# Designed miniproteins, single chains, continued (3): the designs that were tried, part 64

Each design is a single chain, and the fold is of that chain. pLDDT is the mean over its residues in the fold that is shown.

## One batch from the design tools (miniprotein)

Design m10204
Fold by ESMFold2-Fast:
Structure m10204 (fold): chain A 79 residues (1-79)
Amino acid sequence: SMKDQVELELDVGSLFTFAQMLQYLYTNHNADRSEVERMAQRLDSRVNELRGEANRLNASQSLINEINQTQELIRQILS
């Protein structure tokens, strides 16, 4: 439904924003690597959960692209 899609979009947007903030802190402030990596692993789990919901709801390609961008940010932190 449109309501479920809007809720999913908000969840994805929130996760994307948090991933960008985590990458910023990691890159610019040399935050504790182990702690940042633990947080990134939790984000990775959440991204996979949201990807499952996006597939179930037949979400837009735009939203799938945002999920992919979020996962790429997480991958960069974990590298």
Scores: mean pLDDT 84

Design m10205
Fold by ESMFold2-Fast:
Structure m10205 (fold): chain A 74 residues (1-74)
Amino acid sequence: SMEEEIERLKEEIKELVEEILEKEKDPARAQQIREGVENGLKAVDELVKQGDLESAKLVALILKQEVEELKKEL
C-alpha cells in the first residue's frame, strides 16, 4: 500500500540521518540537519493524517533525495 511505502521511506530517511549525524563534526550543522529532517517528517505525517498520501509520498521522496545528497558530501 502507499502508506507502507511512506513508512518505509520515513525509516530509510531516519537511518540515513543517523549515519550523517554520526559523521558530522560541526554541532551547528548537525542541529540544522536534525531540525530540517524532523520538520520534513512532520510535514509527511500531517499529509498522511489528512489522507493526502500522494503528497506525503512526494514530500518523503524529496526529503530522501536531500538526505542522500548530504551523505555524498561526507
Scores: mean pLDDT 87

Design m10206
Fold by ESMFold2-Fast:
Structure m10206 (fold): chain A 88 residues (1-88)
Amino acid sequence: SELEERIREAEEEARRAREELDRYNERAEKIRKEGEEKIKEAKSEEEKKKIRLETVREEAEESVKGILAASTRVAYENEARRLRRELE
């Protein structure tokens, strides 16, 4: 069935987007944690500020990718639900 094939494709795209979201969230958390450890080892206030800025920047980059992946996941989950209703 054409509808069954499209449902499988939408569900697979949603699954891939979810996996991407999970990876970006994990990287953002790792960046935050590593940044906190680097701050503890920093010897000057200037160095601490630089580490915080770099950590926030890197975390924000991964978070933006996560937002895009989350939007993609929702879009494909919605498409799969719509197509499943057509089978009813």
Scores: mean pLDDT 87

Design m10207
Fold by ESMFold2-Fast:
Structure m10207 (fold): chain A 92 residues (1-92)
Amino acid sequence: DEALRELLKELEEKLAAEGEELEARLAAGADRAALEEEARAKIIEAAELSEEIQKLIEELEALVAAGAPDEEIRELNERLRKALIELAKKKK
């Protein structure tokens, strides 16, 4: 759980840094539409891995709220852990 929060925080920090770079390029008179296109492409690439993680988190929350069996919760936690490990590998 703490490992999940740490990885999400690191991801947020990286996204914030990309946003600052984008703003600096905009201030320098760069084409806003072209910069938004580049940012979207990078967000989509990061989001493809993060989207799976986000979906698994939402699914886990839904199962917990519905009082699902411990077996289903464990299986989903294992999938989430594997996805987080893959995200961590790609960050290195």
Scores: mean pLDDT 61

Design m10208
Fold by ESMFold2-Fast:
Structure m10208 (fold): chain A 104 residues (1-104)
Amino acid sequence: MKEDIELTLKASPYPELFADLIAVQALKDGNYELAIEIAEISIEKFGEDNVRALVILARAYDKMGKYEEAAKLYEKASQIAEKNGNTDLAERYRKLAEEAKKKA
């Protein structure tokens, strides 16, 4: 499955954007395992500072009841957003991390 996703992304003229769109659709469809696989491939190929992929991964873990993992990913996304000067996004992700910790 991971190899099939990688081949699909390579066929796209905008592979990073395509990965984000498919992963978001997988989350909406309740296919959290697919959303995780796509987000992990996106991080591997396009960098660990990919806030969009980190947030998708966090949302999938939250939906699966893996609240501690989700909280850590939201916190990492918040730190990267802060580093990039996106203070509003950093605060939003920090609140999501706190909410996930309360569920754990």
Scores: mean pLDDT 78

Design m10209
Fold by ESMFold2-Fast:
Formats: C-alpha cells, sequence, structure tokens
Structure m10209 (fold): chain A 79 residues (1-79)
C-alpha cells in the first residue's frame, strides 16, 4: 500500500542519516550493517511497488538496492 511504502521511505531516510553519521565517525563495520538493512528495505519497497503495478517505483527501488549493495561491497574491501 502507499502507506506501507511511505513508512519504508521514512525508515530508509532515518537509516541513511545513521549510516552517514557512522561513516563520519569512522565506524565502517557498523555503517555496513546499517547499509545492509537499507538494501533489504529497498528490496521490500520494490516488491510493494510490483504488487501495486507501479513499474517506475519498482525499477527505482531496484536501482537503489543495487547502489546500496555496491557501496557495501566497496566498504568491505576497506576492511
Amino acid sequence: SMAEARKLDEEIDRLLREAQRLIRQGKLEEAIKVLQEIAELYKKLAELYDKAGDIKGAILARFRYIAASSEIMLLERQK
């Protein structure tokens, strides 16, 4: 539903701010865990848009999932 999508967007925004704070503090391992949670939420958001027939929303959420996964991979290489 649109209400569920909105709640997921708000949670993702909160987690993105947390990840940014952790990165600034040099807590990369904790930041990776938050980014993994963000990736799972984008995956869930894509499924909600697919069920609603919102093709554009689903595609955008999938691109965000890929971007988050790529960032995790790059940060893992720094460990």
Scores: mean pLDDT 86

Design m10210
Fold by ESMFold2-Fast:
Structure m10210 (fold): chain A 82 residues (1-82)
Amino acid sequence: SRKERLDEAIERLRANKDKLPPEFKEAVDSLIEWIRENFDKIPESEFDKVLELLERIANAKTYEEFKKALDELQKYFFSLKK
C-alpha cells in the first residue's frame, strides 16, 4: 500500500511538472528518479512527510506554489542524507 500511494503521488507529480517552465523539468525528473531509487530507504516516520510534500506539488494551483513545494521537497530529501 505504501508503494502504491507513493507511485500514485509520483504520477500526479509527473502530470503537474508540465505546468512548469522547461528549466524545472530536469529537477522534477531527477527528484522522481531519486525517490524511486531510495524508496526502501525512507524511514516509516519520514514517509508521511514525503507524501505530504509530493501531494503539495501535485495540488499546486500556481507556478509559485509548485516551485515552492518542489524546492521544499528537494531540501528535505537532501537533509535526509546529512
Scores: mean pLDDT 70

Design m10211
Fold by ESMFold2-Fast:
Structure m10211 (fold): chain A 68 residues (1-68)
Amino acid sequence: SAADLVTELLRALRARDYARAAALIEEDPELAMKFVTTLPEEERAAVLRHVLPLLSPELAARARRALT
């Protein structure tokens, strides 16, 4: 569910487990793209800085556009 994804994504980001955060986004990119912008500012910054380099180029471009 969306709530489960957001909860796990926040947990991964706060634990600095950026590989897990990337894997969660890659597993359900459409759902992830709807909710990355709803993350608190510090976690959104962590996605831009640490998670984007771990995503496929297409998803990295989509996430960068959504977050900037």
Scores: mean pLDDT 83

Design m10212
Fold by ESMFold2-Fast:
Structure m10212 (fold): chain A 100 residues (1-100)
Amino acid sequence: SSLLERIKELLKELFELVSKFASEEQLEKFKELIRELLAILESPDATEEQVAEQLLKLKELVEELVESASPVPEETREKILELLGEISELAMELLFERKA
């Protein structure tokens, strides 16, 4: 799916931004949440609830990472929120595409 490939690209961009201020331990936890999200999105049995819960976990971790870091530039924070929003939108779109 072109949507899944776009989601993967956005997740990669998000990871690269977070890697600039997160610790190695925090990045490994973040990688695991990305892996879990992708596994859910690749499943034909994925539910809206499962996707929403995993997206919430990813958002909460990223917000925690930004708060625990040295001052992160506002532009970087805004870009992170933009990427999280786009990932969430495309993930829900992918799920709806499978129902059609």
Scores: mean pLDDT 83

Design m10213
Fold by ESMFold2-Fast:
Structure m10213 (fold): chain A 67 residues (1-67)
Amino acid sequence: SAMAAQIAAAIAEAGKKSLELHTEVDETKKTGTPEEAKEKEEEADRKMLEIGRETGETIRRLREEAS
């Protein structure tokens, strides 16, 4: 169904963004200072929460519209 495809796409996009944030943190740990790495981890954690919130809202909306 169109809804299932849209939900799958939203989850895939969230996963891609999450992976990019983890990659940035790992790179900062290798190239930056411990303080920079900690700040990047905290920034990534906040962005991860926002990605989760937005993805959940998108899925909820799609399910409501399909009902």
Scores: mean pLDDT 83

Design m10214
Fold by ESMFold2-Fast:
Structure m10214 (fold): chain A 119 residues (1-119)
Amino acid sequence: MTYGSDEIIQLMEELGYPEEKIKAIREAVERGNILLLVSGDVSEDSAENLTPAQIRALEAIAEHAKKLVENGETNTIIAANVEDSPATSSSAARVAARGLAESGREVGVIETTIRAPAP
């Protein structure tokens, strides 16, 4: 499953993240940046159904969004991929970057793979 920027904001609000982190994501999106969370194992769009790895991916997205705002970046794609299995790694960030590049926009792609320690 892929969560877009609006869904990421909603999930962070439900998880009780500080307003400063949520504001960073909102400001990054307002500047034309795209934020994606990619995971293969989510059947419901609620905070209580997120794995610890997905929660860490949300934290990584928030940190990258803050840096984009601080640096004045625009047209950057941040994708956090959660590897619950090797078969579910998708190139959503690559697909989105290609779409933006085809529109004549410069894009930076920050791709972070968050792996849960295997039990």
Scores: mean pLDDT 62

Design m10215
Fold by ESMFold2-Fast:
Structure m10215 (fold): chain A 98 residues (1-98)
Amino acid sequence: MRFTPLDAAKRLYEIVLKALKENKPVSEVEREGFKEATAVLIALNTKDEEPLVKALFYLSLALYAKIRGDPQAAEFYLKKAREYGKGIPEVEKALKEV
C-alpha cells in the first residue's frame, strides 16, 4: 500500500487530536505510531509539499507540544500551521478545535 504525505499528515493529526481531547499521555501518542508518521513526513520534507500537508503536519506538532507541556514549541508550530493553512477551509476548521 502506497502511503502518501497527505495520508501521513492526516493520520498524525487524528492521533494527536484524539490524545489531546482524551487527555492521553505522550507515551500513548508514541504507541499510536506518531514517531513513525512524523519520521516519514520529515524524510519527505525535502520535496515540494502542498500547503495542506504542511499545515496539518505543523498543527499536529503543535498539538503534540501541548500534550508534552511545551507552550513555546506549541505556539511556534501553530503559527506555521496558520501560515500554510491560510485560506484552506479544512485547516481553518481544525485550527478552531485547538
Scores: mean pLDDT 71

Design m10216
Fold by ESMFold2-Fast:
Structure m10216 (fold): chain A 77 residues (1-77)
Amino acid sequence: NAVETALKEIEKLEKEAEEAAKKGDAEKLKEVIKKLETLKASVERHRDVLDPEKAEEVLKKIDEAIEKAKKALKEVE
């Protein structure tokens, strides 16, 4: 299931962002943000074939993950 795969990837990327923030690794945070933005673009392109409620849930979680990672990046830089 593409939705379940996306949710697992978001969880993985959030954990990577948290670890990068703890280490002060700005480059890793930038990498995680780029991966989340790429995932968001993919979900947006396929939203017409996804369950609308599930697609919206995934997109909201991606946006929240991007915001957290960007906030962490500002604190590390």
Scores: mean pLDDT 83

Design m10217
Fold by ESMFold2-Fast:
Structure m10217 (fold): chain A 74 residues (1-74)
Amino acid sequence: SEELVKKALELTDKAMDIINQGIKEGKFDEAIEKARPYIEEAEKLANQTDDLEVHLRVIAARLGLVAAEVEKWL
C-alpha cells in the first residue's frame, strides 16, 4: 500500500536524521535510544511490502544504528 510505503520511508528518514545528528554531536546513547523505536516500526512495515526502497532504507537505518554503537566505544 502507498500509505505503508510512505510511513516506512518517513520512519527511516527520521531515524537516520537522529543517528547522523547524534554521531556529529557525540550524543550516541541519546541517538540510539531515540532512533531505535523508529527503526523497529519501519522494520514491521517493511515485512508487509516488497518495496525495494523501503527495504534498502531499513537496512541503511539499522547500519546507522550499528555505526552509532561502534562510535560510542571508540
Scores: mean pLDDT 86

Design m10218
Fold by ESMFold2-Fast:
Structure m10218 (fold): chain A 82 residues (1-82)
Amino acid sequence: SSSENQKAIEEAKRLEKRLVELGVSEDVARRFGQTLIRVHESGNSEDMSRAVGAIIRAMSLLNQGDVDAATQVLRDAVAALE
């Protein structure tokens, strides 16, 4: 439905902005956000589980100040989900 797609887009944009504020590059944050929207639209539960796992791991690393490791987790997730 259009409302579910709109919610996913807004959540992805909010995450993208938060990642950039925490020091992730705009290119990586934007690509990950685009990947989240695509995964949501696919309805694939395994891909969604992987995407959520990447968010949890990246946020944990960012909370520890490890921006480089968090960026790598997001890049690896994008590569695995594209």
Scores: mean pLDDT 84

Design m10219
Fold by ESMFold2-Fast:
Structure m10219 (fold): chain A 89 residues (1-89)
Amino acid sequence: SLEEELEAALARLKEALRAALGEGAEGLIESLELLVERILTDPSLSREAVLEGFRRLRGNIARLPDPEAALAALREFEAAALALLASKE
């Protein structure tokens, strides 16, 4: 299901962020978990707001040392999140 794909992509992104940031990843992981809850439960969440959040997150991750794995995991997470949002139209 799209929800299972989103959960799997989130798990991979969390792993990649912890590898890149260590303990510093936890605040960002909490924000991502809240975003997933909003994608699943908040009908007022706009696609445009989600895309803006992803753009800022990509920029932040790209500034990290060795960002490649985290950026790859983020691309999978973005694709899964946008697919789930589209399924509600």
Scores: mean pLDDT 83

Design m10220
Fold by ESMFold2-Fast:
Structure m10220 (fold): chain A 65 residues (1-65)
Amino acid sequence: SLVDEAFARARADGSGPPPTDEFWEELVERLEKEKAPESTIRQFLAAAEVAGKDELAERLRKLLE
């Protein structure tokens, strides 16, 4: 699934260069489109908050309703 692919990329980038802002935006858009599981959304919400991606974090919170 798109969510699994995005999550795998995020993990792979853990030892490489950090994800770009464009990567984060694409990831959140995919989570929104594919109606990702709540647990996956919460994991990326925590990561976005730590990374200071406030706008993306707000979008992820909205998905959790």
Scores: mean pLDDT 68

Design m10221
Fold by ESMFold2-Fast:
Structure m10221 (fold): chain A 87 residues (1-87)
Amino acid sequence: QEEAIAAEATTPEARARLLERARALARRLAEAAGRPELEPELEALLTAGAERVIAALAAGDIEAALAAERATLEEVRRLVEEGLAAA
């Protein structure tokens, strides 16, 4: 049901939930890395990733949503690794 997927992805509640999770994850990753200065960049990457997932789900493209999540996590990993290496 593409309409049901689109409705779920585009509700204010579902969107707010995904964005809240993205912000919480960014904070936890910055804390875990011991690099609080990374939080704004991690939040930007994770919220942009969440918006891409929402857009894909709204289009009914579950594979695109999963690909967007994977790409975002790879970008996050790269940022954390580069941040740690720069020290």
Scores: mean pLDDT 76

Design m10222
Fold by ESMFold2-Fast:
Structure m10222 (fold): chain A 68 residues (1-68)
Amino acid sequence: SMKEEMEKKVKELLKILEEVGASEKGIKQVRDLLENYVKNEDEQGVRLVIGLAAHEFPEYRERLLAIQ
């Protein structure tokens, strides 16, 4: 389902954010936001967060964009 695909993308994104050393507070805020997007099946919202993360962590850009 779309929701299961989105949940997989969220899990992969959060894993990368932990690998780059993002703060626990930052990861929690992003997780809460992404969980709300998944609940609403807001694929656009998830894609936006992935794009912002790819901009913020250019060394992980290819991995982040591959989630889409």
Scores: mean pLDDT 85

Design m10223
Fold by ESMFold2-Fast:
Structure m10223 (fold): chain A 72 residues (1-72)
Amino acid sequence: STAVVEEDAGDRDAAALGEQAAAQLAATSGFSNVTVEHSVEGDTETATVRFDFTGVNGAKHPVEVRLRGPAP
């Protein structure tokens, strides 16, 4: 199963934060297959960061983080 986490970006640029988070994850041991997607709906922009993390048993676990902020 994919773990899904939702985070509020506040007044910050969700797209920029998503890109920064993806870059940090890609540089961190135990995280792989990092991707970031952006979408705008109404007054809200959502950056979705997807990645796999390697658990204690060596199994890969898919994770999805959604960052929401104001539309550009």
Scores: mean pLDDT 78

Design m10224
Fold by ESMFold2-Fast:
Structure m10224 (fold): chain A 95 residues (1-95)
Amino acid sequence: AKEEAIEAGEEAAEAGLEAAKAAVNRKSASSGSAAAISGSGAVFGGTISPEEAAISAEGAAKSAKQAAKDSGTEKAKEAAERAEEAARRAKEAAE
């Protein structure tokens, strides 16, 4: 159960990073998109608690949704949806 929260958190971070990459690929890399990439690229070194993993996953999903809104690309939107789903799974596993 604990590992499930961390895995879901990592999945949310990866999906968030995909959303940020899709957004940046259409625009300059030096704008607010860099913040979305940072939020999505959270590293789970196995030392994070399930609750912290769930919170991080929610942050990554929020950043991914913002990147999708900023870019308006379909790929960024799909990646943001995957990040949000992973964040929900992480939260459930943390409970």
Scores: mean pLDDT 62

Design m10225
Fold by ESMFold2-Fast:
Structure m10225 (fold): chain A 80 residues (1-80)
Amino acid sequence: STAQQQRQTQQLIDQARDYLDQGRRYIDQGNIDMGRQYIDQSDRLLQQAQSVQVPSHQQQLFDMQVDVGVQYIQIGVAQM
């Protein structure tokens, strides 16, 4: 992986984390619709980061995908 690919991947991860954190706050406030939109955006950014295939970032990407999955479970339960 190039230094440019590493920087691109980190920027996408940082953006995904911001959306994830905002989505979690909306879910915690009971605003499930807004929370879903933010979690969806986080998931899209993580998929873009994963497509760059930078080995040094794989663990960070995996950990964030787990966090996104947990939020989707919470959204699904709240909408049942």
Scores: mean pLDDT 86

Design m10226
Fold by ESMFold2-Fast:
Structure m10226 (fold): chain A 113 residues (1-113)
Amino acid sequence: SENIIKAVEELLKELEEKREEAERLYKEGKYEEAYETAKEALEKGIIFARVLIEQLPEYKEEAQEIYDLLKEKLEKAEKLYKEGKYEEAAETAIEALEEAIEKLKKLIEKLKK
């Protein structure tokens, strides 16, 4: 359990750093770069959530919620990006990343019990 807690904490740190970078790029009007930065973090989150579903059956519900959120929001953001709606795509991806970070923080609290 210590190894998985460390893995979740390391992912959380990476996602928070990417969220801050994407938000900075968004505020600078660099919407395509903000989207790509947030998308990279969301894709990492999806892969990790899938691993959590397989490795932590007692936390499967929370891991599944994170997976479903990330996948749905990434698909929505990608669709907006393909339509040339870069600002909306970036906003959608950043909001999804913020929601995933909060859910991962709650998961860490449960893993430490």
Scores: mean pLDDT 86

Design m10227
Fold by ESMFold2-Fast:
Structure m10227 (fold): chain A 60 residues (1-60)
Amino acid sequence: LDREAVQRAANLAANRLLEGTPVEEANEFADEELRRRSGARARIEYDAETGAITITIEPE
């Protein structure tokens, strides 16, 4: 698993959310980025109230 790919996916999701993009769309962009770079499946979840970003990595 590439730590840099994970960080880039998280940053992409965060930037999209700060721009007012819906959580579902930001999540899709981040998942696509991580999948392309690492070959793993990822789910990025953002809690707008706390600002927390959760990344779940599924090995494949």
Scores: mean pLDDT 67

Design m10228
Fold by ESMFold2-Fast:
Structure m10228 (fold): chain A 85 residues (1-85)
Amino acid sequence: SLEDRIFELEKKRADEIAASVTPEQRALLRAALDSPEKQRQVENLLKRFKEKYPDLTPEQKEAFELYALETVLDASTLRAIRAAA
């Protein structure tokens, strides 16, 4: 289905993000949520993944959290974090 194809693309992107970020960059991404609106957007994305995929491993869950952060954060913030490592 279209949903299954979207999920596979999102999963691949999440894995690529998790593989490309340093531990320091992971901490900066988590710390960069500075508004209730952005925090809610991250929570909505994570809720969607949990509802569709209850059998996610801890590693997959962390990868989707990083994907959600990179999706929600501003391009300027992401550029600064990527430059920090």
Scores: mean pLDDT 82

Design m10229
Fold by ESMFold2-Fast:
Structure m10229 (fold): chain A 60 residues (1-60)
Amino acid sequence: MHVPTAADVVDALLPLLESPDPALRRLAARRIVAVGTPEQIAEALARLTDPEGRALLREA
């Protein structure tokens, strides 16, 4: 049985940065930064191709 980790939460929230709802995108970015380690945040930034999503994650 796999126990949810901070990495699992970050991975689950990454698609929400592409949401059409700007409030949901900002909430997802804030949650990723609040839960993720610096290494997980750096990996998320490297995997994001959308400059808007990358900016939101850096600002959170």
Scores: mean pLDDT 72

Design m10230
Fold by ESMFold2-Fast:
Structure m10230 (fold): chain A 75 residues (1-75)
Amino acid sequence: MLREKVEKELAELEANPEELASVESLETALAGGDPSLYGPAEAPATEEEKERRLELVKKYAELLLKKYEELLAKK
């Protein structure tokens, strides 16, 4: 199921913070843009940056899940 897959990927990102996308990439994704424009991200340099990126990833995941649920509810 999509929700289960997203939750698993979020847990993996929390365990491997070097896999996190940049703040700019995640903010672009949240605005509906293409995050791939930013290329590969460097590992977060501080705990604050790691937490910020995780929060943005969680917001993006919830946004995608809501859009998917709305699409399914359409008909």
Scores: mean pLDDT 68

Design m10231
Fold by ESMFold2-Fast:
Structure m10231 (fold): chain A 78 residues (1-78)
Amino acid sequence: SAQQELLQRAVELGRRLYAAKLEKPNPELDALGRELSAELQAYGDRLATASPEEQPAIVAEALALLDEYDARLDEIVA
């Protein structure tokens, strides 16, 4: 399901962020992690109250957000 894909991608991004922080501590990585957590919590809240018909669009928005955060992480660790 799209929700399952969202969860898998969020977990993988979190793992990448954690690994990057362990290799070289960086305040930008800490800020990125806090921002990501807040955004994902907001999407989780929206999904909890959304109808089944609304959920696919919200999941698509959250997946696009994860693409943005993946790119930002890549820039910080480059």
Scores: mean pLDDT 87

Design m10232
Fold by ESMFold2-Fast:
Structure m10232 (fold): chain A 89 residues (1-89)
Amino acid sequence: MELLRETLLEESDASLEIMSYSVAKQAGDLKSAIEELEEAIKELERAEEAAERLYEATGDPRYREWRESARKARELLKKELEELKKKLE
């Protein structure tokens, strides 16, 4: 159970995109930063969907916690994305 949870988080790639976003933002490359955030959001959406399906199949509350964590992270990144897009205007 816990090992499966770790594997799903590792396979999300969201952390790699978030790191790439931070580097691009510091370098002033707003276009690359936006692209990296959009990819991170998509990876978190996939993780949320996977956790939802696992919860429906097993009833294990740990999968509900994964879904909630992914959702919260996704909402934070969406807000950051909105702010960055406004800077390009």
Scores: mean pLDDT 72

Design m10233
Fold by ESMFold2-Fast:
Parts: C-alpha cells; structure tokens; sequence
Structure m10233 (fold): chain A 61 residues (1-61)
C-alpha cells in the first residue's frame, strides 16, 4: 500500500538524519515523502508523523 511505502521511506530518511536532528528537520522529511507519494489523507499523514517522531526519540536516547 502507499501508506506502507510512505512509512518505509520516512523510517529510512529519519534514521539517516544526525542524532541531534531537530523536530523541524523531521517534519520536512515527512512533508517531502507525503508530496512524493501524493499522501492527502490526514490519518496517513498523522501515522507518518508519529512514526518519524518515534524514531527520532529512540535515536536521541
């Protein structure tokens, strides 16, 4: 599904960010992936944002 592809791209790109990456940098990744895949469903956008923040928090611990 497009959501599964979006979550995979978000995971890869957030993992590639520096450990000290800002919330703003993570938000940009989510926005770029959503635009690339044409994600317009707010629920899908929320899922992508939640996954991105989860990975960022784990990286910074």
Amino acid sequence: SMLEEALERVRERVLALPKDASIGEVDRVVQEVAEELGITDPAHALAMGNEAMRILEEKQK
Scores: mean pLDDT 82

Design m10234
Fold by ESMFold2-Fast:
Structure m10234 (fold): chain A 58 residues (1-58)
Amino acid sequence: LEEEAKKLGVPAEILVISVADALAAGASAEQVAKSISESTGVPLEEAERAVRAALEAA
């Protein structure tokens, strides 16, 4: 989680909250990962790992 958040340039707490909020709003984990990839420029596979780590930490 901390490593994935660091690669995205955000605090781990912000990553967890942002993923939780997006899912609560009706987005799928795949949609959240795609949005992170598009906004940060990281590969989709890295964004998917970050979303998964955030879900495991919640």
Scores: mean pLDDT 78

Design m10235
Fold by ESMFold2-Fast:
Structure m10235 (fold): chain A 77 residues (1-77)
Amino acid sequence: SKSEGEEIFNQLIAELPQVKKEVLSQKSEELKLKAIEQLEGQLKLAEEYAKKNNALEALKKFKEAVEKLIKEIKESL
């Protein structure tokens, strides 16, 4: 449902600070690049999920947060 989709995205956003800490602590460029690929893949799946569950507003917030994280990881390379 829409409310379930919103709750899922809110939980995913809440987990992003920990993901950021773990990824940015990595000394391996390869592991950072894999993290970017995984985050980009997660965004594609999230977009499909949001369309099916009418959670586009929550998707927008999640997408902005993930894109910011991807940028910060790229800047750390």
Scores: mean pLDDT 83

Design m10236
Fold by ESMFold2-Fast:
Structure m10236 (fold): chain A 90 residues (1-90)
Amino acid sequence: EVERLREETERKVEEMRKAGVDELLIEVYRGLAEVEIERLRGRELSEAERRALAHSRELYEEMLERYRTEGVSAEEYLAELQAAAQAAYA
């Protein structure tokens, strides 16, 4: 259900903001969730969208590494973001 997935995404975003997660990481999470929503709706990914996903994965991994090495208040959300990214790019 698209509406439920979108609501869950917004709930997670608010939780990440409350925990002090960087806005760039939140933006990446939102982007991955939007792609997941489109796939759920049965839309095929274009070549440009597939390249964007690959680029987003690289950016996501770089940002996660920075967050981990710099220390964060929201390490649990980073683990969830990684799980979501792995699912989206599997």
Scores: mean pLDDT 62

Design m10237
Fold by ESMFold2-Fast:
Structure m10237 (fold): chain A 86 residues (1-86)
Amino acid sequence: DDLIVELGRKLAEIDKKYGALSKEALEASLELLREAIKSTDDPELLEFVKMVAENLAIKAKALGYEELAKELEELVKEAEEKLEKL
């Protein structure tokens, strides 16, 4: 899916710009994923967003960004709920 490829590319650009372990990269990725959930009903894209949000939540927690980890965990739940409604 071209949308999944495009989203992955944008996530990689965020990591390149801010640094993959930076709070700024995690915050920018969080917002990008949040917008993707709100704008799509594509199950494949929602599953991809869920997977990325789960991985970023683990990373944020490991780095001590506990509030960002919680917001990313909430995005996982939002993606799951949207998938269940489809």
Scores: mean pLDDT 85

Design m10238
Fold by ESMFold2-Fast:
Structure m10238 (fold): chain A 65 residues (1-65)
Amino acid sequence: MRDKMKEIMLKSFESIANQSESAKKAIDRLNGIYEGLKAYASPDFQAILDEAYEAALKKIEEETS
């Protein structure tokens, strides 16, 4: 379950990043969504959000580096 939820969140973040005009805008959008979801998330779901968010940022950096 956890791994599947992380994959879904990661794919959602990647989709948002891919639709953004620039890496800076992608990061800003992802940060806003991450903070918004984290504010209402359970501790267990916060851990999943943290892992998916970090993975999405790493992919953006790989693409831009």
Scores: mean pLDDT 77

